# Designed miniproteins, single chains, continued (2), part 72

Each design is a single chain, and the fold is of that chain. pLDDT is the mean over its residues in the fold that is shown.

## One batch from the design tools (miniprotein)

Design m6488
Fold by ESMFold2-Fast:
Structure m6488 (fold): chain A 88 residues (1-88)
Amino acid sequence: ALEELAEALEELARAVRAGISPTSLTDVAARAERALAALSEEARERLLALDERLIAEARAAGLKTLEELRAALAEALERAARLARELA
C-alpha cells in the first residue's frame, strides 16, 4: 500500500510537471486513491495534513501562472511520496 502509493504519487508528479492532460491522469489518480484508501487512518491523516499545508503555502506565495501552480502541485506530490516511503 505505502510503496504503491509512493510510486503512484511519483508518477502523478512527473505527469503534472510534463503538463499532461487530466484525461491521461485518470488511471494514475485512481491508483493513488486506491492506495490511499488502503492506508491506516494514521498514515492517511499525516499525508493529507502535509498536502493541505503545501496548498496553503502555494496560495500564500501568490502563484499566478499555470506553470507555477503545476510546479507547486508536483512538489506537493513528491513530498507526499517521500513521506509514504518513510512510513513504509
Scores: mean pLDDT 64

Design m6489
Fold by ESMFold2-Fast:
Structure m6489 (fold): chain A 65 residues (1-65)
Amino acid sequence: MSLSELLQELLEAVPEEADPRFVKALKLALEGRYEEALKLFEELKKEQPDIPVLDEIIEKLKEIL
């Protein structure tokens, strides 16, 4: 699965109660603003380390940068 496909699936599956920073980071990454998105995802991982998909997104973003 490409990064864009993963990000789009996550954005469509995100519940209404999701952290607004997560939604913002997904949108930034989809817009190609990878450095800004990576910063937000790393901040989210520090606060919510039990979300495995954050590790996958961070790894894929680092591969692009």
Scores: mean pLDDT 76

Design m6490
Fold by ESMFold2-Fast:
Structure m6490 (fold): chain A 62 residues (1-62)
Amino acid sequence: DEAACNLLVEGSKELASKHLTDAEATQLVDVAKLACDTNDISKSQVEAALEQLEDDLLQGEM
């Protein structure tokens, strides 16, 4: 759980800083932390979600 939480927050922060504004990045990371605190999230779920998000964001980068 804690390892999954750290991966979600770290991955979200990295992707957000690459593709989002500072304000949106802060919101995304805060939501990720809250979701992790209120829900039991597995490492595999976090990895799948981050991979999908990264692919979607990278589609806009040349």
Scores: mean pLDDT 71

Design m6491
Fold by ESMFold2-Fast:
Structure m6491 (fold): chain A 100 residues (1-100)
Amino acid sequence: SASLKAEAEALLEEFRRLVEDALAGRLSAEQLVTGLRRIQERLEALLRQGGVPEEVIEAIMRLLEDVTLAAYLSIETGRDLRGQIERLLERLERALREAL
């Protein structure tokens, strides 16, 4: 699982960069959603390959969606949700490390 953990870490880093770029105005909401779908597909396949239970995969996918929704809401409303987004990202990172 060490190689699977490394791949998951790389996908999480890619996701974090997409969120940061979107919050900085470098990505549109559409580009963020498109990037999320690509990461979700790759991460779901990786977790399934690692033998992670379906309910755990679903929980991790929900966390990815929660981060994306918070980022989208921050962009749309102008609210500073960076602290909430960072806490969700930390929770996602922990969930991934515990699953693999």
Scores: mean pLDDT 84

Design m6492
Fold by ESMFold2-Fast:
Structure m6492 (fold): chain A 110 residues (1-110)
Amino acid sequence: SKLSSITAESEELNLYKKNLIQKLNEGASKEELQEEADVLEERLKLEEEKGSSLPVEDRNLVRLLLGVIYKQLGENEKAKKEYQAILNDPEASPEIKTIAKEELEKLEAE
């Protein structure tokens, strides 16, 4: 997965990413995916409420992972918003923007 090429500054987030990619590949249930979405949504909410607590790349990785989960849940409009937020961030890396753009294009083709 191209997701595996994005490295977070946080070791915990890198481990979370690897575990989530494995769950997605193994066909996680909608309930499991909803629980993961709730965790990532809470993390982004805390970031917004407290300001810049996450490095830019880590924040964008959280958004990318959340978008992937929303897509798996069929929440395509929520997924599009997360990918668009990455593309609209001038500080996002070219690597994460490339993945977000490809995922957004896949959603727009369906």
Scores: mean pLDDT 81

Design m6493
Fold by ESMFold2-Fast:
Structure m6493 (fold): chain A 72 residues (1-72)
Amino acid sequence: IDELEARFEAVRAEVLAKEKDFSPREATLLRLHLIVIGSNIYLAKRSPGLLEEERKSAETLLGWIEERLKRV
């Protein structure tokens, strides 16, 4: 989970740094996805083992954003 949180913080920082390279609509969508990922990580940290699916979901969504960032 700590590695996933570190990846999330790095991706969030990169999205914010490159925000001007996205359309306003795409920037809004990426921010919404980051909120969902952050919430899932927060919940998984507080209930280890009970919210494993939320952790996996966050990891999957984060990977999608990482791939999108490589294309810009």
Scores: mean pLDDT 73

Design m6494
Fold by ESMFold2-Fast:
Structure m6494 (fold): chain A 68 residues (1-68)
Amino acid sequence: GAHHEKLLEEAKAKIERIGVRALITRDLEGAKREIDEILEKLAKEDEEVAREVQKFADRALANVEKAL
């Protein structure tokens, strides 16, 4: 539904911004912490959205780690 799509889109956008900052600051641990906080909040609202966002976050963090 529209709420599911909005949560997914907003979470992905936040994670992308966190990834970009991690590349600039080289603070991978800070990025992981921020992403974990987003995922914990999402899991309380919608566990299915949280699972989709977790997969996206894992790929984003892997890309950051490879670029560092």
Scores: mean pLDDT 84

Design m6495
Fold by ESMFold2-Fast:
Structure m6495 (fold): chain A 100 residues (1-100)
Amino acid sequence: SAEALQAAVERVMDLVIEAIAEALDQGRDGLEALEEMRRRAIEEARALGYDTMDRVPGWLLVALQRLIERRPELREELLRAAETESREALLLRLAAVAEA
């Protein structure tokens, strides 16, 4: 539903905001921290043979990488989802993982 999608956007954006806040609290540049997380997600995906990760919006890759760092057991599942699923399905999946 539209309401579920909106809630998922808000939840996933909270992960990005948390990453920025954490970087600032550590005296790091927030934008540089986000770019590092985006790059790491792309590199991890390439290691698994996924070559189109740069087509995923950067904020979703940041949220994805943050969740992989919190839940490393979900790494391959989340990277596969980012490569193969629609952006709507990926967004809903990332929100669900963040709530667990």
Scores: mean pLDDT 86

Design m6496
Fold by ESMFold2-Fast:
Structure m6496 (fold): chain A 77 residues (1-77)
Amino acid sequence: SAQEQLEQARELLDEARRLREEGAPPREVARLATRAAQYAHDAIQTGDPEVQREAAEVLREAGRLLKEAIDEIQAEQ
């Protein structure tokens, strides 16, 4: 369901934030942020208007974390 997908997206986003704060490898943060974005996108695609606003916000936040992690990965190379 849209609500289940949104909840998974939130949990993965929170985990990505925690790993970033702990100084985990940016590749691991990127993986979780990507998965959070995927669940958020799927929640939006269900067409549930109650979920769409919150899912869009999670998608935006996950995108910010992913961009930051990718920038760090590129700096390592």
Scores: mean pLDDT 85

Design m6497
Fold by ESMFold2-Fast:
Structure m6497 (fold): chain A 65 residues (1-65)
Amino acid sequence: PTPEQVAAVVRRSLENLFVPLIGDNPELRAAIDRLAQAIANGDEEAFEKAWEELVKATGAKLKRS
């Protein structure tokens, strides 16, 4: 598959996982898009940055007991 196809599949998987847990919001979708692109391109620096943004977007909902 092409990197664009990989990014699309990863993005859809992350949306299906996180949107039901957090709710649909533009910051979450933007973080998911960046993370999917970083994964598809094997860009470790972009992955770390995008992951930090995703964790911040979900942090309150993933808070441990």
Scores: mean pLDDT 73

Design m6498
Fold by ESMFold2-Fast:
Structure m6498 (fold): chain A 83 residues (1-83)
Amino acid sequence: NLFEEAEKLLDQAVKALENGDYATAADLFIEAFKKLKEAVERGEVDPLKATQFAFLGLAMAVEMEFAGHTEEAQRIIDAINEF
């Protein structure tokens, strides 16, 4: 299930961010968002879930920016904007 995979990756992304592993957190969030996008396109998940993931992604990007990890923050923003 693509949504279950997206949820697992999102949980891992948040944990990586909490550990200060910004690069891993960005990579995991981008993978989660790609799987979520595919799940929405296949009609498996309510599009509102994309909005929820995007809000969390933006919050992660803000934290990365404050930590001086501008490139990782921008990668998350770009992934959200490509939706």
Scores: mean pLDDT 87

Design m6499
Fold by ESMFold2-Fast:
Structure m6499 (fold): chain A 80 residues (1-80)
Amino acid sequence: KEKEKLIKELMTKEKLSKEAAETIYNARLQQIKDLPKELKEMEKKIEEFLKNDPSVTEEDKEKIKKALELEKEEVKKELV
């Protein structure tokens, strides 16, 4: 159901052929599958870096984490 819905949306909004829409759908599906791993790895590396630097305040850490979370949400919205 979701696949058919997205394909129709791509065809109507972007004026794509069915074949082109299916190709884009498959590409987005692959990106969605890979995205959680990449974002999780980046977030872990950043947290480790901040943990090892005693000059970084808790407020700075919170601000950086929120910025990353907003970026994740924006990417997710654009891919789905």
Scores: mean pLDDT 64

Design m6500
Fold by ESMFold2-Fast:
Structure m6500 (fold): chain A 65 residues (1-65)
Amino acid sequence: MKVSLESAMDIMAASIESHGSARVERRGNEYIVTLEERTPELEAEIASLREIAEKLGYRLTVRYL
């Protein structure tokens, strides 16, 4: 539930970055995901991060290079 969701977000951000084609940056209450290529796996991870971010009151912005 809400307990440890911020830790889960940090783990998910690291997982997204581990694909080598994405970067996750935090600015205040916003998460910015920058990616060069879209894969089904990467999009699924971004969708999961978005759901948790919304529950915690964070905004998620996706930027395509």
Scores: mean pLDDT 76

Design m6501
Fold by ESMFold2-Fast:
Structure m6501 (fold): chain A 65 residues (1-65)
Amino acid sequence: MGSLEVVNDSDEPVLVRLERDGQVVAEATIAPGETFRVEGLAPGRYTVTLTNADGSTSTRELELP
């Protein structure tokens, strides 16, 4: 099983949303300087969506071992 870490290295809160096969498996708000960690993830492709405090979003796909 894999783990995923998302580090908020900015000075603003970031909303993280982790999806697998269109289903939300984790969602949290990461405070400035904090790390969001999810453990026990099944291998496969995940979509990570980050939403900044200004409403801008970025999305990327990750392959977990």
Scores: mean pLDDT 78

Design m6502
Fold by ESMFold2-Fast:
Structure m6502 (fold): chain A 83 residues (1-83)
Amino acid sequence: DEERREAARALEERSRELREQARELFQKGGLENQAKGLELLSQSYAQLGAAAGLRGDLERAGQLFEQSRELLEEARRLREQAE
């Protein structure tokens, strides 16, 4: 299905952009920037999970969504430390 492949490519591209933004935040340093970077990285993995699902790889989609959840949890812990 061409439409699903195109949608998956769009999600993969958005994921790449989010990873680039996260990298910039990590380079700036500090707990706030690290937390924001992890939040963007979490969103990146969620986009990749959705793309994997569209490609029919449900196992990979599940793994990517779990990684997304773990990254978001880490970001929340860092934000608590920044308080």
Scores: mean pLDDT 88

Design m6503
Fold by ESMFold2-Fast:
Structure m6503 (fold): chain A 74 residues (1-74)
Amino acid sequence: EEELLEALEQLEKDFKELEKLYKEGKVSEEDFKKGLERALESLDKLLSNTDPSSEAAKKAKELKKKIEEVLESL
């Protein structure tokens, strides 16, 4: 599960960085949306290969929901 938690941590960092760049006007809405869509694809792959009762799965689902909410607001 260490590798899954590391991958999830990296996805969280990438998402936070992309969100900040968008808020600062350093990336376009189109590029921001594409980045969010790629993050969702990565999270779906992690969830497909993860025990649904694990902490990694719970954290991945929470992050996925947060990213989906941001995408829906665009």
Scores: mean pLDDT 81

Design m6504
Fold by ESMFold2-Fast:
Structure m6504 (fold): chain A 69 residues (1-69)
Amino acid sequence: VQQFAQQLQAAYEKIKAGDKKGAIEQLKKAKELAKDNPQQVEQLDKAIKAVEAGDYKKAMEYLDKAGDL
């Protein structure tokens, strides 16, 4: 639980910094931590796609949803 929250925070900081590659890397690590929770994995996949599209606002929304699950 604690490691997952820290990993989401790390991804959030990379998104705020405009570090697209770093954000995707942190999000992939969060998916590994959430692999037993398919709903969290789905939100993280959507966040990765949003980052790849340059939609950082939408990526942050998906991160918030993953953290609330």
Scores: mean pLDDT 80

Design m6505
Fold by ESMFold2-Fast:
Structure m6505 (fold): chain A 119 residues (1-119)
Amino acid sequence: MEEDLAAFRARLRAQVSPEEVEKVKKEYPHLTDEQAEAIAYFRTSKLPLPSRIFAALALAGVPLPVILEAFFMYQLGYSIEEVLEYVIKRSAPEHRPALYLILYELTGNEEYLEKAKSL
């Protein structure tokens, strides 16, 4: 199961634009390489929004059980914003900036952008 997730992450990384990763790192220098790749994938992927979100969560290093819980919540009719807020609550503080940035890209809510920049 972990091997399958690792293979999935490797396939997603191959689809990430290096130029967009560098742009994300310039905008948000506090992000890890994996987090910057997740944001770049989310911005550039042509997949439907739910697929892009769950792929970005996998790239950002969110554990498989949390991704599955999030997917189940989405299937139950929770909004994507509610699903991502749940993932943030389940995530370590150092992993939250990338997740808040995904919320900002989805909602345009500047409060999420402020949290992502961690002044």
Scores: mean pLDDT 78

Design m6506
Fold by ESMFold2-Fast:
Structure m6506 (fold): chain A 113 residues (1-113)
Amino acid sequence: RLKLPEGVKLRIGSNGKVELEAPDARAAVEAGLQALLIAGLTDNKELAANVIALTREHMRAQGVPEADIDAIVALLEAMVAAMEAAKTEEEKLAVFRRYAGEIRAAMAAIEAA
């Protein structure tokens, strides 16, 4: 069951279209992580690419510096690639948990700067 942060709206269409609305960059990244978990478990590369693009756009709209956006996007892309390389659902979940922790720590550091 998907748990989204307060104020977040995330819609994933049957055709892979994603709509994301979030009050701040952290909420957008958290919604993106949840959608990327679904994309990874369903091997949906188009959904993963769309989610990363929307997360980048939301961070930019919230005034996050481009270098910090690029760092977060690189972690999201690395997570997606590692989940794709994983052969079992258990391995995909382990990869997700590891990268989600790193991404959350990076976002907390960006907000503190």
Scores: mean pLDDT 79

Design m6507
Fold by ESMFold2-Fast:
Structure m6507 (fold): chain A 110 residues (1-110)
Amino acid sequence: MEESLRAARGSGAAIAAVGSVVNAELFALRGDKKGVSPEKIREEIERETRRAVEALRTYGATAPNGVAIGREVAEAARESAERASPESAEYLREMEERIRATVEELAAAA
């Protein structure tokens, strides 16, 4: 029973946070094709970064596997940066760093 509840809480955190990383990558790719300014791409990635951090803090505090999920989300951001244009890759690397900082906060609070 405890294992199933732990998995359910972790899944919620993963879905919300990974969704934010996917949205950031999609905006970077679509923005580049539509000629959206680098500043606008940065603003949207920053907005999605805040959503990922909020999701991890909200669910991670109640999920024993929140730190592990946070590490997977940070890895997803790193992989997104590798696939992005050089300009967008910098903003996605900033997203990775902020997610990793949140993971360290959750680990310290546990």
Scores: mean pLDDT 73

Design m6508
Fold by ESMFold2-Fast:
Structure m6508 (fold): chain A 85 residues (1-85)
Amino acid sequence: MDPEVFDLEVRVALLEIAVAIAKWSVENNPDIDLDETKKYVEKILKEAERLLAESRRLGHEDVAQAAENIIRDAKEILKLIEEKK
């Protein structure tokens, strides 16, 4: 595998895990700190937006698609957090 593509794919996997944990926690943990979780999800969103920009610049459309999915999911979680406040 191209080392550049491998780095981008590892970043996708880490962000997908982070988004999945955040979503599960917001949906299932009644004791969750929503303010801290919002900051965490906003950080995920920023990193996913950077990944999207970088993958598009480098021409890796599969990574770009994964980053767009992470951005969508992060925005959905942020909306859910605001609904619970």
Scores: mean pLDDT 85

Design m6509
Fold by ESMFold2-Fast:
Structure m6509 (fold): chain A 119 residues (1-119)
Amino acid sequence: MSLEELIKELREAIENNDFDKVKEIIQKLVSLPEEERRRFLGYILDLLLEHAETNPEGAIKVLEALEEFVDQLTPEELEMLIRGLEYLLKIHKDTLSPEVKEALERFIERLREKLAEKR
């Protein structure tokens, strides 16, 4: 299965609120080579940036699915996620629902704790 196919399926799953499919696709991160996994994480960040304001439920489900795989991520991947999510939180500070903002803040804290443990 190609990275391009995974990205397309993830976008469609988020847009259709198919949260079981979102989780299934994100679970495939564990089986990807490091280079492809980093690219996929970059695309997930782009999708979160696009959907956080317009589809808060979908954004939260993506964050929940990612949290299950934090232990499989490298320190570099953890830093990339922290940076991307902090940027998302900053740019949408006044437009995000309290629920999405809380989910982002909690996940960023979890990522920071995991990064400290791995270094």
Scores: mean pLDDT 80

Design m6510
Fold by ESMFold2-Fast:
Parts: C-alpha cells; structure tokens; sequence
Structure m6510 (fold): chain A 100 residues (1-100)
C-alpha cells in the first residue's frame, strides 16, 4: 500500500512537470499533482471519500510520500527522521497558503 501511494504521488508530479514543459496552463499541472495526491490518500485510506479530504491532509500525505520516496532510495535514517518532524509544520503552512 505505501509503495503504491508513493507511486501515485510521483506519477501525478511527473504528469504535472510534463504539462508545464508542454506549455499548458499551471492550473492543469496543479490539478494533475492534486489528483495523484488524492489517489495516494485513497490507497492508504480506502474508506475515505475524495470530498472528505482536507487541504491539510492532502499536503501532509504528499509531503510524507515524497519523504518516503527520497529516503527509501538513500537509506539515510537521520535525514528521514529530520524530514518527518518537519512535515506537520510544512503541511500547515501549505494548507494556509492554498486556503486564502
């Protein structure tokens, strides 16, 4: 489940980058990224409906999946723990920026 959730976030991110590179509007790129994050949340919590997902949960899940991807590849436990501790603060800041 976790590996599939990480892949969903990465697929959304890659699609977003491809859209930006193709000269598509940034709004489309953001939508692709968000769709990947929603899919990741649904993989981890199959009972949770998309409309029940908060902006903060979306930001926190996305950041957590990116941290898992980064540190699974690098095997660096110290940087992994440091990154995990920053997720709640970064997720709150991201949600506040998006909700204004």
Amino acid sequence: ALEEAVQAVLDGYREALALVAAGEPLEKAIEAYVEGAIKAIQILNPEKKPEEITTKELAETTLRMLVEYRYKKLKNEEEYEKALKKIPELAEETAEALEK
Scores: mean pLDDT 74

Design m6511
Fold by ESMFold2-Fast:
Structure m6511 (fold): chain A 82 residues (1-82)
Amino acid sequence: MSSRLRQQRLQGDQLSQQIIDLDRTQGGRAAGRYAQQFSTDRGDLGRKMSLYARGRLNRLRRDDRRNDRQRRLQLLSLQLLL
């Protein structure tokens, strides 16, 4: 049953996408909790995927916060010129 291996990889990809979507809507902490729930149920592969996803979320959250701050400063500077 070779299709089982494809299913596992596909589920991993879906987990990553769901975590990204949750991060955008609820924030990094909610997404982190979601990833942890899946790691508990999915055994070794799920645990590794959740750890990787958490690292990615922390990076995205930090990057998003910095970009948002820089964008706000640029917009304020532009409005001052107008």
Scores: mean pLDDT 60

Design m6512
Fold by ESMFold2-Fast:
Structure m6512 (fold): chain A 69 residues (1-69)
Amino acid sequence: MDKKLEEILKEKGVKHIAGDMALASAVYTHLLKVEGLSEEETLERLRKMPLDDIIDKGVEILEDAALGK
């Protein structure tokens, strides 16, 4: 998982950044568990999403998780 997410972020012009990896992982888990996408569909969705959308969505997911426990 982490290697595939890192590759997607690198494809978008981002070098390895721990915060971006955490946000991308949150979006990956949300798409897989909440939207019911397959692993392949989730990775394709992340490749097609603008980096800014991944960051914004990841922040939203992590904030909801922290507040909504």
Scores: mean pLDDT 74

Design m6513
Fold by ESMFold2-Fast:
Structure m6513 (fold): chain A 61 residues (1-61)
Amino acid sequence: MQSQYDQAVRIGSDFVRQNPNATPYQVGRYIYTQGRQRNIPDDIMRRVGQRYSRRISRSRQ
């Protein structure tokens, strides 16, 4: 279940792994671009993007 959510999370994690200095904006944009090509709903991509934004923000004070 939630394979589209898992796909969006994987897209984000793969991008961050290859681009460790990426901003939350760059990660979110990449998830949206790749997610649209995979027909992932915008709502799921927004939720995943927000989670990555929080994680990156917490790694820096």
Scores: mean pLDDT 72

Design m6514
Fold by ESMFold2-Fast:
Structure m6514 (fold): chain A 78 residues (1-78)
Amino acid sequence: SEEEDAALAERFVERAKELLERAKKAAAAGDKFAAQLEAGIIGVILGVAKYLHDKGLVPEEYVKELEEIYDEAKKLAK
């Protein structure tokens, strides 16, 4: 259902936000490897969300939000 698909998409975004916060804390602590690892996991979540969007299961708005989160995480992981 649309409600179930939205709930799944919301979980992806919430998880990505948690991982971004962890990446920020790792970067601030000088732990570049941990920041890169968190960014990598966000990238996997984004990839899954894009796949589900292509199948009509996830709205574009959630994919765009995940892209923004991933871009922030990649900057921290440099």
Scores: mean pLDDT 86

Design m6515
Fold by ESMFold2-Fast:
Parts: sequence; C-alpha cells; structure tokens
Structure m6515 (fold): chain A 99 residues (1-99)
Amino acid sequence: NPELERLVGLLKFYAEELEKSDDPEAKRVRELAERVIAAVEAGEPIRLSPEELEWLRELAARGREASERRRAGEGPVDGLVMLIGSAAEAILGALELTA
C-alpha cells in the first residue's frame, strides 16, 4: 500500500525529530509512533485505546490550528506543537488505512 508506506516513512521522520525534545507530549507521541511503525512492519493490527485516539485527535487539531496561524502571519507559532500534531495525524491516517 503506497499510502501506508508513505505514512510509515513520515512517522519514522517524526519519531527522530520528537526524540530531540524533552517535552512529555513529544515523548508520548514518539512512543505511539514507534508502536504503529512496529505493528505495520510486522503486518499486525494497530491497537490504540479510546483515550489514546481522543488524545491524538486533540493533538492533530492543535497542530492544524498552529499551522493556520503560521500561514496567517499571526505571532510566533510553536514548531513543536505543529510537529506533534503532524505525527498524531500520520498515526490516525495509518490506523484508518489498516482498519
């Protein structure tokens, strides 16, 4: 699946970038990204709790908001919020493609 391969590649890139951060949310999203990558590469179903899914949706929404503010030229935008949100969106996309 070319779309799934693309998302796994993005998740690997995001995991490497998130590893550089000391932020608790960044560490937790990195751990989820690593779990998703491992599951996809093993041909196993992606397993996320309802709480993890709700949290990822919130992170993705915050990332989209930050990206929109950046495009609008509104003040300083937190690049880490955008990175975390992009990783969350890629995790959710991989889950949808493997459901």
Scores: mean pLDDT 84

Design m6516
Fold by ESMFold2-Fast:
Structure m6516 (fold): chain A 98 residues (1-98)
Amino acid sequence: MSYLDKLNEELKKAIEEARKQLTPEQQKVLDEFERNFDKFVEALKAGNLDEAERYFQKAVELYLKALPGIKDEEVKARIEKLISQAWIYLQIEKTAAE
């Protein structure tokens, strides 16, 4: 399993914990977050860094919309840590491509 696959798997586990706290409407926003993060991982693996950055930005925006519904501070911290790790990975790949 690649680093990106493991990171995405850990994020999906944290998202599932967050779902337990959310309304059906908020869960749909979290579904869109997960979909955009999957597209981010696909784009990174393909070397499409500009596309990856766009999907990452969309995912973060969706997370911020769902954030007020997430009550568990530990779940928020886990998701935010994984988002930060994904951002760092993208920056490393962008630096290596230059």
Scores: mean pLDDT 84

Design m6517
Fold by ESMFold2-Fast:
Structure m6517 (fold): chain A 99 residues (1-99)
Amino acid sequence: AVVSAAAQEAYKEFVASKSAEERVLTTARILALRAQGYSVEEIAQQLDLPEDVVAYILAQSEDVPQPVLEKVAELYEEGDEEGAANVLIEAGFFVSAVD
């Protein structure tokens, strides 16, 4: 994946402003909306995030297996945002705020 310098800087600011738990929840939301067919621009508008942050998180998440992405999208659609985040943590892509 090609990541721009602007996207990388926006992501660094996002990481500095958010807890590990908030970052995992935001990543789960982005992945779920992308699985539903929303564009980077639409996801950014829905979550009130810079498009560069959404693009960077998606680029960093390209290695997430399809079954994990499907489970995250399913749980998020059901309103279980915490469950969606836990699926990503259990799959080894993120760590909890306390670990």
Scores: mean pLDDT 73

Design m6518
Fold by ESMFold2-Fast:
Structure m6518 (fold): chain A 88 residues (1-88)
Amino acid sequence: GAEAVAAVNAARAAGRLIAVVVRDEDGTLKVFLLDPAGAAVDDPALKEKAKKTAEEEAKPKPGEIVLLAVEGDEVTVLASMTAAEISA
């Protein structure tokens, strides 16, 4: 939704990394870590921290997506939503 897009854009403007955590239909969590420009970041430790934070705070169900901001070692949940809510 618009609020999630606004939160992500604000985090990016502040120079924060964005983590996208998705639970696939098979129940597997996948994580993508992006810099403020949208380029992929290869940091396995931050990816695992983002997955753990998403699972503990948002508990995504199959088909749900959690957006998180990363600043240093701090990970903050920005939004939790379905794929349909992102597409709307």
Scores: mean pLDDT 77

Design m6519
Fold by ESMFold2-Fast:
Structure m6519 (fold): chain A 91 residues (1-91)
Amino acid sequence: MKKFVVSLTVKTDLSGEEAGEYAREGLEKGGIRVLSVESTEPHYNKKLGANVIDVLLTVEAKSGKEASDGAREGLEKGGGEVLSVSSLLIE
């Protein structure tokens, strides 16, 4: 397994904590180990023209795609609209 940081920007009516937990659930359902979850409170993103939450997860996964897909699916299942997602290999 490799370590990745997964960053998502999501348009949602959820709190930051709720958004982070939905992302975690999506990852864990896919068999991915979540090491940490950080989220912002809802804030206006002028470049995107929307109120968003940023979610940052550190995970152990086979690929950044697997990690990104799992987090996105969790947030979308929670009713979030994922506006951006990225993954960065750290180990």
Scores: mean pLDDT 84

Design m6520
Fold by ESMFold2-Fast:
Structure m6520 (fold): chain A 83 residues (1-83)
Amino acid sequence: SEIVDALLEEIERLRAETTRLVREAGLEDHPELRALDARIEELLKQAEKAYAEGDYERAFSLLVEALRLARERLELARALVAA
């Protein structure tokens, strides 16, 4: 699906940008940033499983939630860097 591919690409872009900021700021061990990234990884794994099982509606919902958390992680990282 073109929409699923676009969602995955955006999630990967946000994760890469946030990880760069976290690394540059020395925040790799920050507990909230680690918890958000772990939850994003869990959602992506659940989405892959749902897609493999033919549950495309569930896969889409999980990707949308992962995108929301990826945005929250970026916002948190930016706030911490600005402090």
Scores: mean pLDDT 89

Design m6521
Fold by ESMFold2-Fast:
Structure m6521 (fold): chain A 86 residues (1-86)
Amino acid sequence: MVELEEEELIEKLALQMAQMRVAAEIEEKEKKEGIDWEKLIIESEELSQEVVEKILALVEEMKKELIEKGIKTPEEAYAWFKEKVS
């Protein structure tokens, strides 16, 4: 029972972290290239799908790392994310 609830929590945390990382990468790319990638993604079904697929792939990686580090709270996940992006 506890294990199932823990797994759902880890999935939610992994999704939030994946979304934050992809958003940060888009912002950095926009600053570097001078192109409004966020607008292009919104206006393009193909680019939107690519972003979704990238988030889903990253969720699997984040879930693995969260499990390995024993991270189970949003606060711990955010602290780990900060260290990884520094």
Scores: mean pLDDT 72

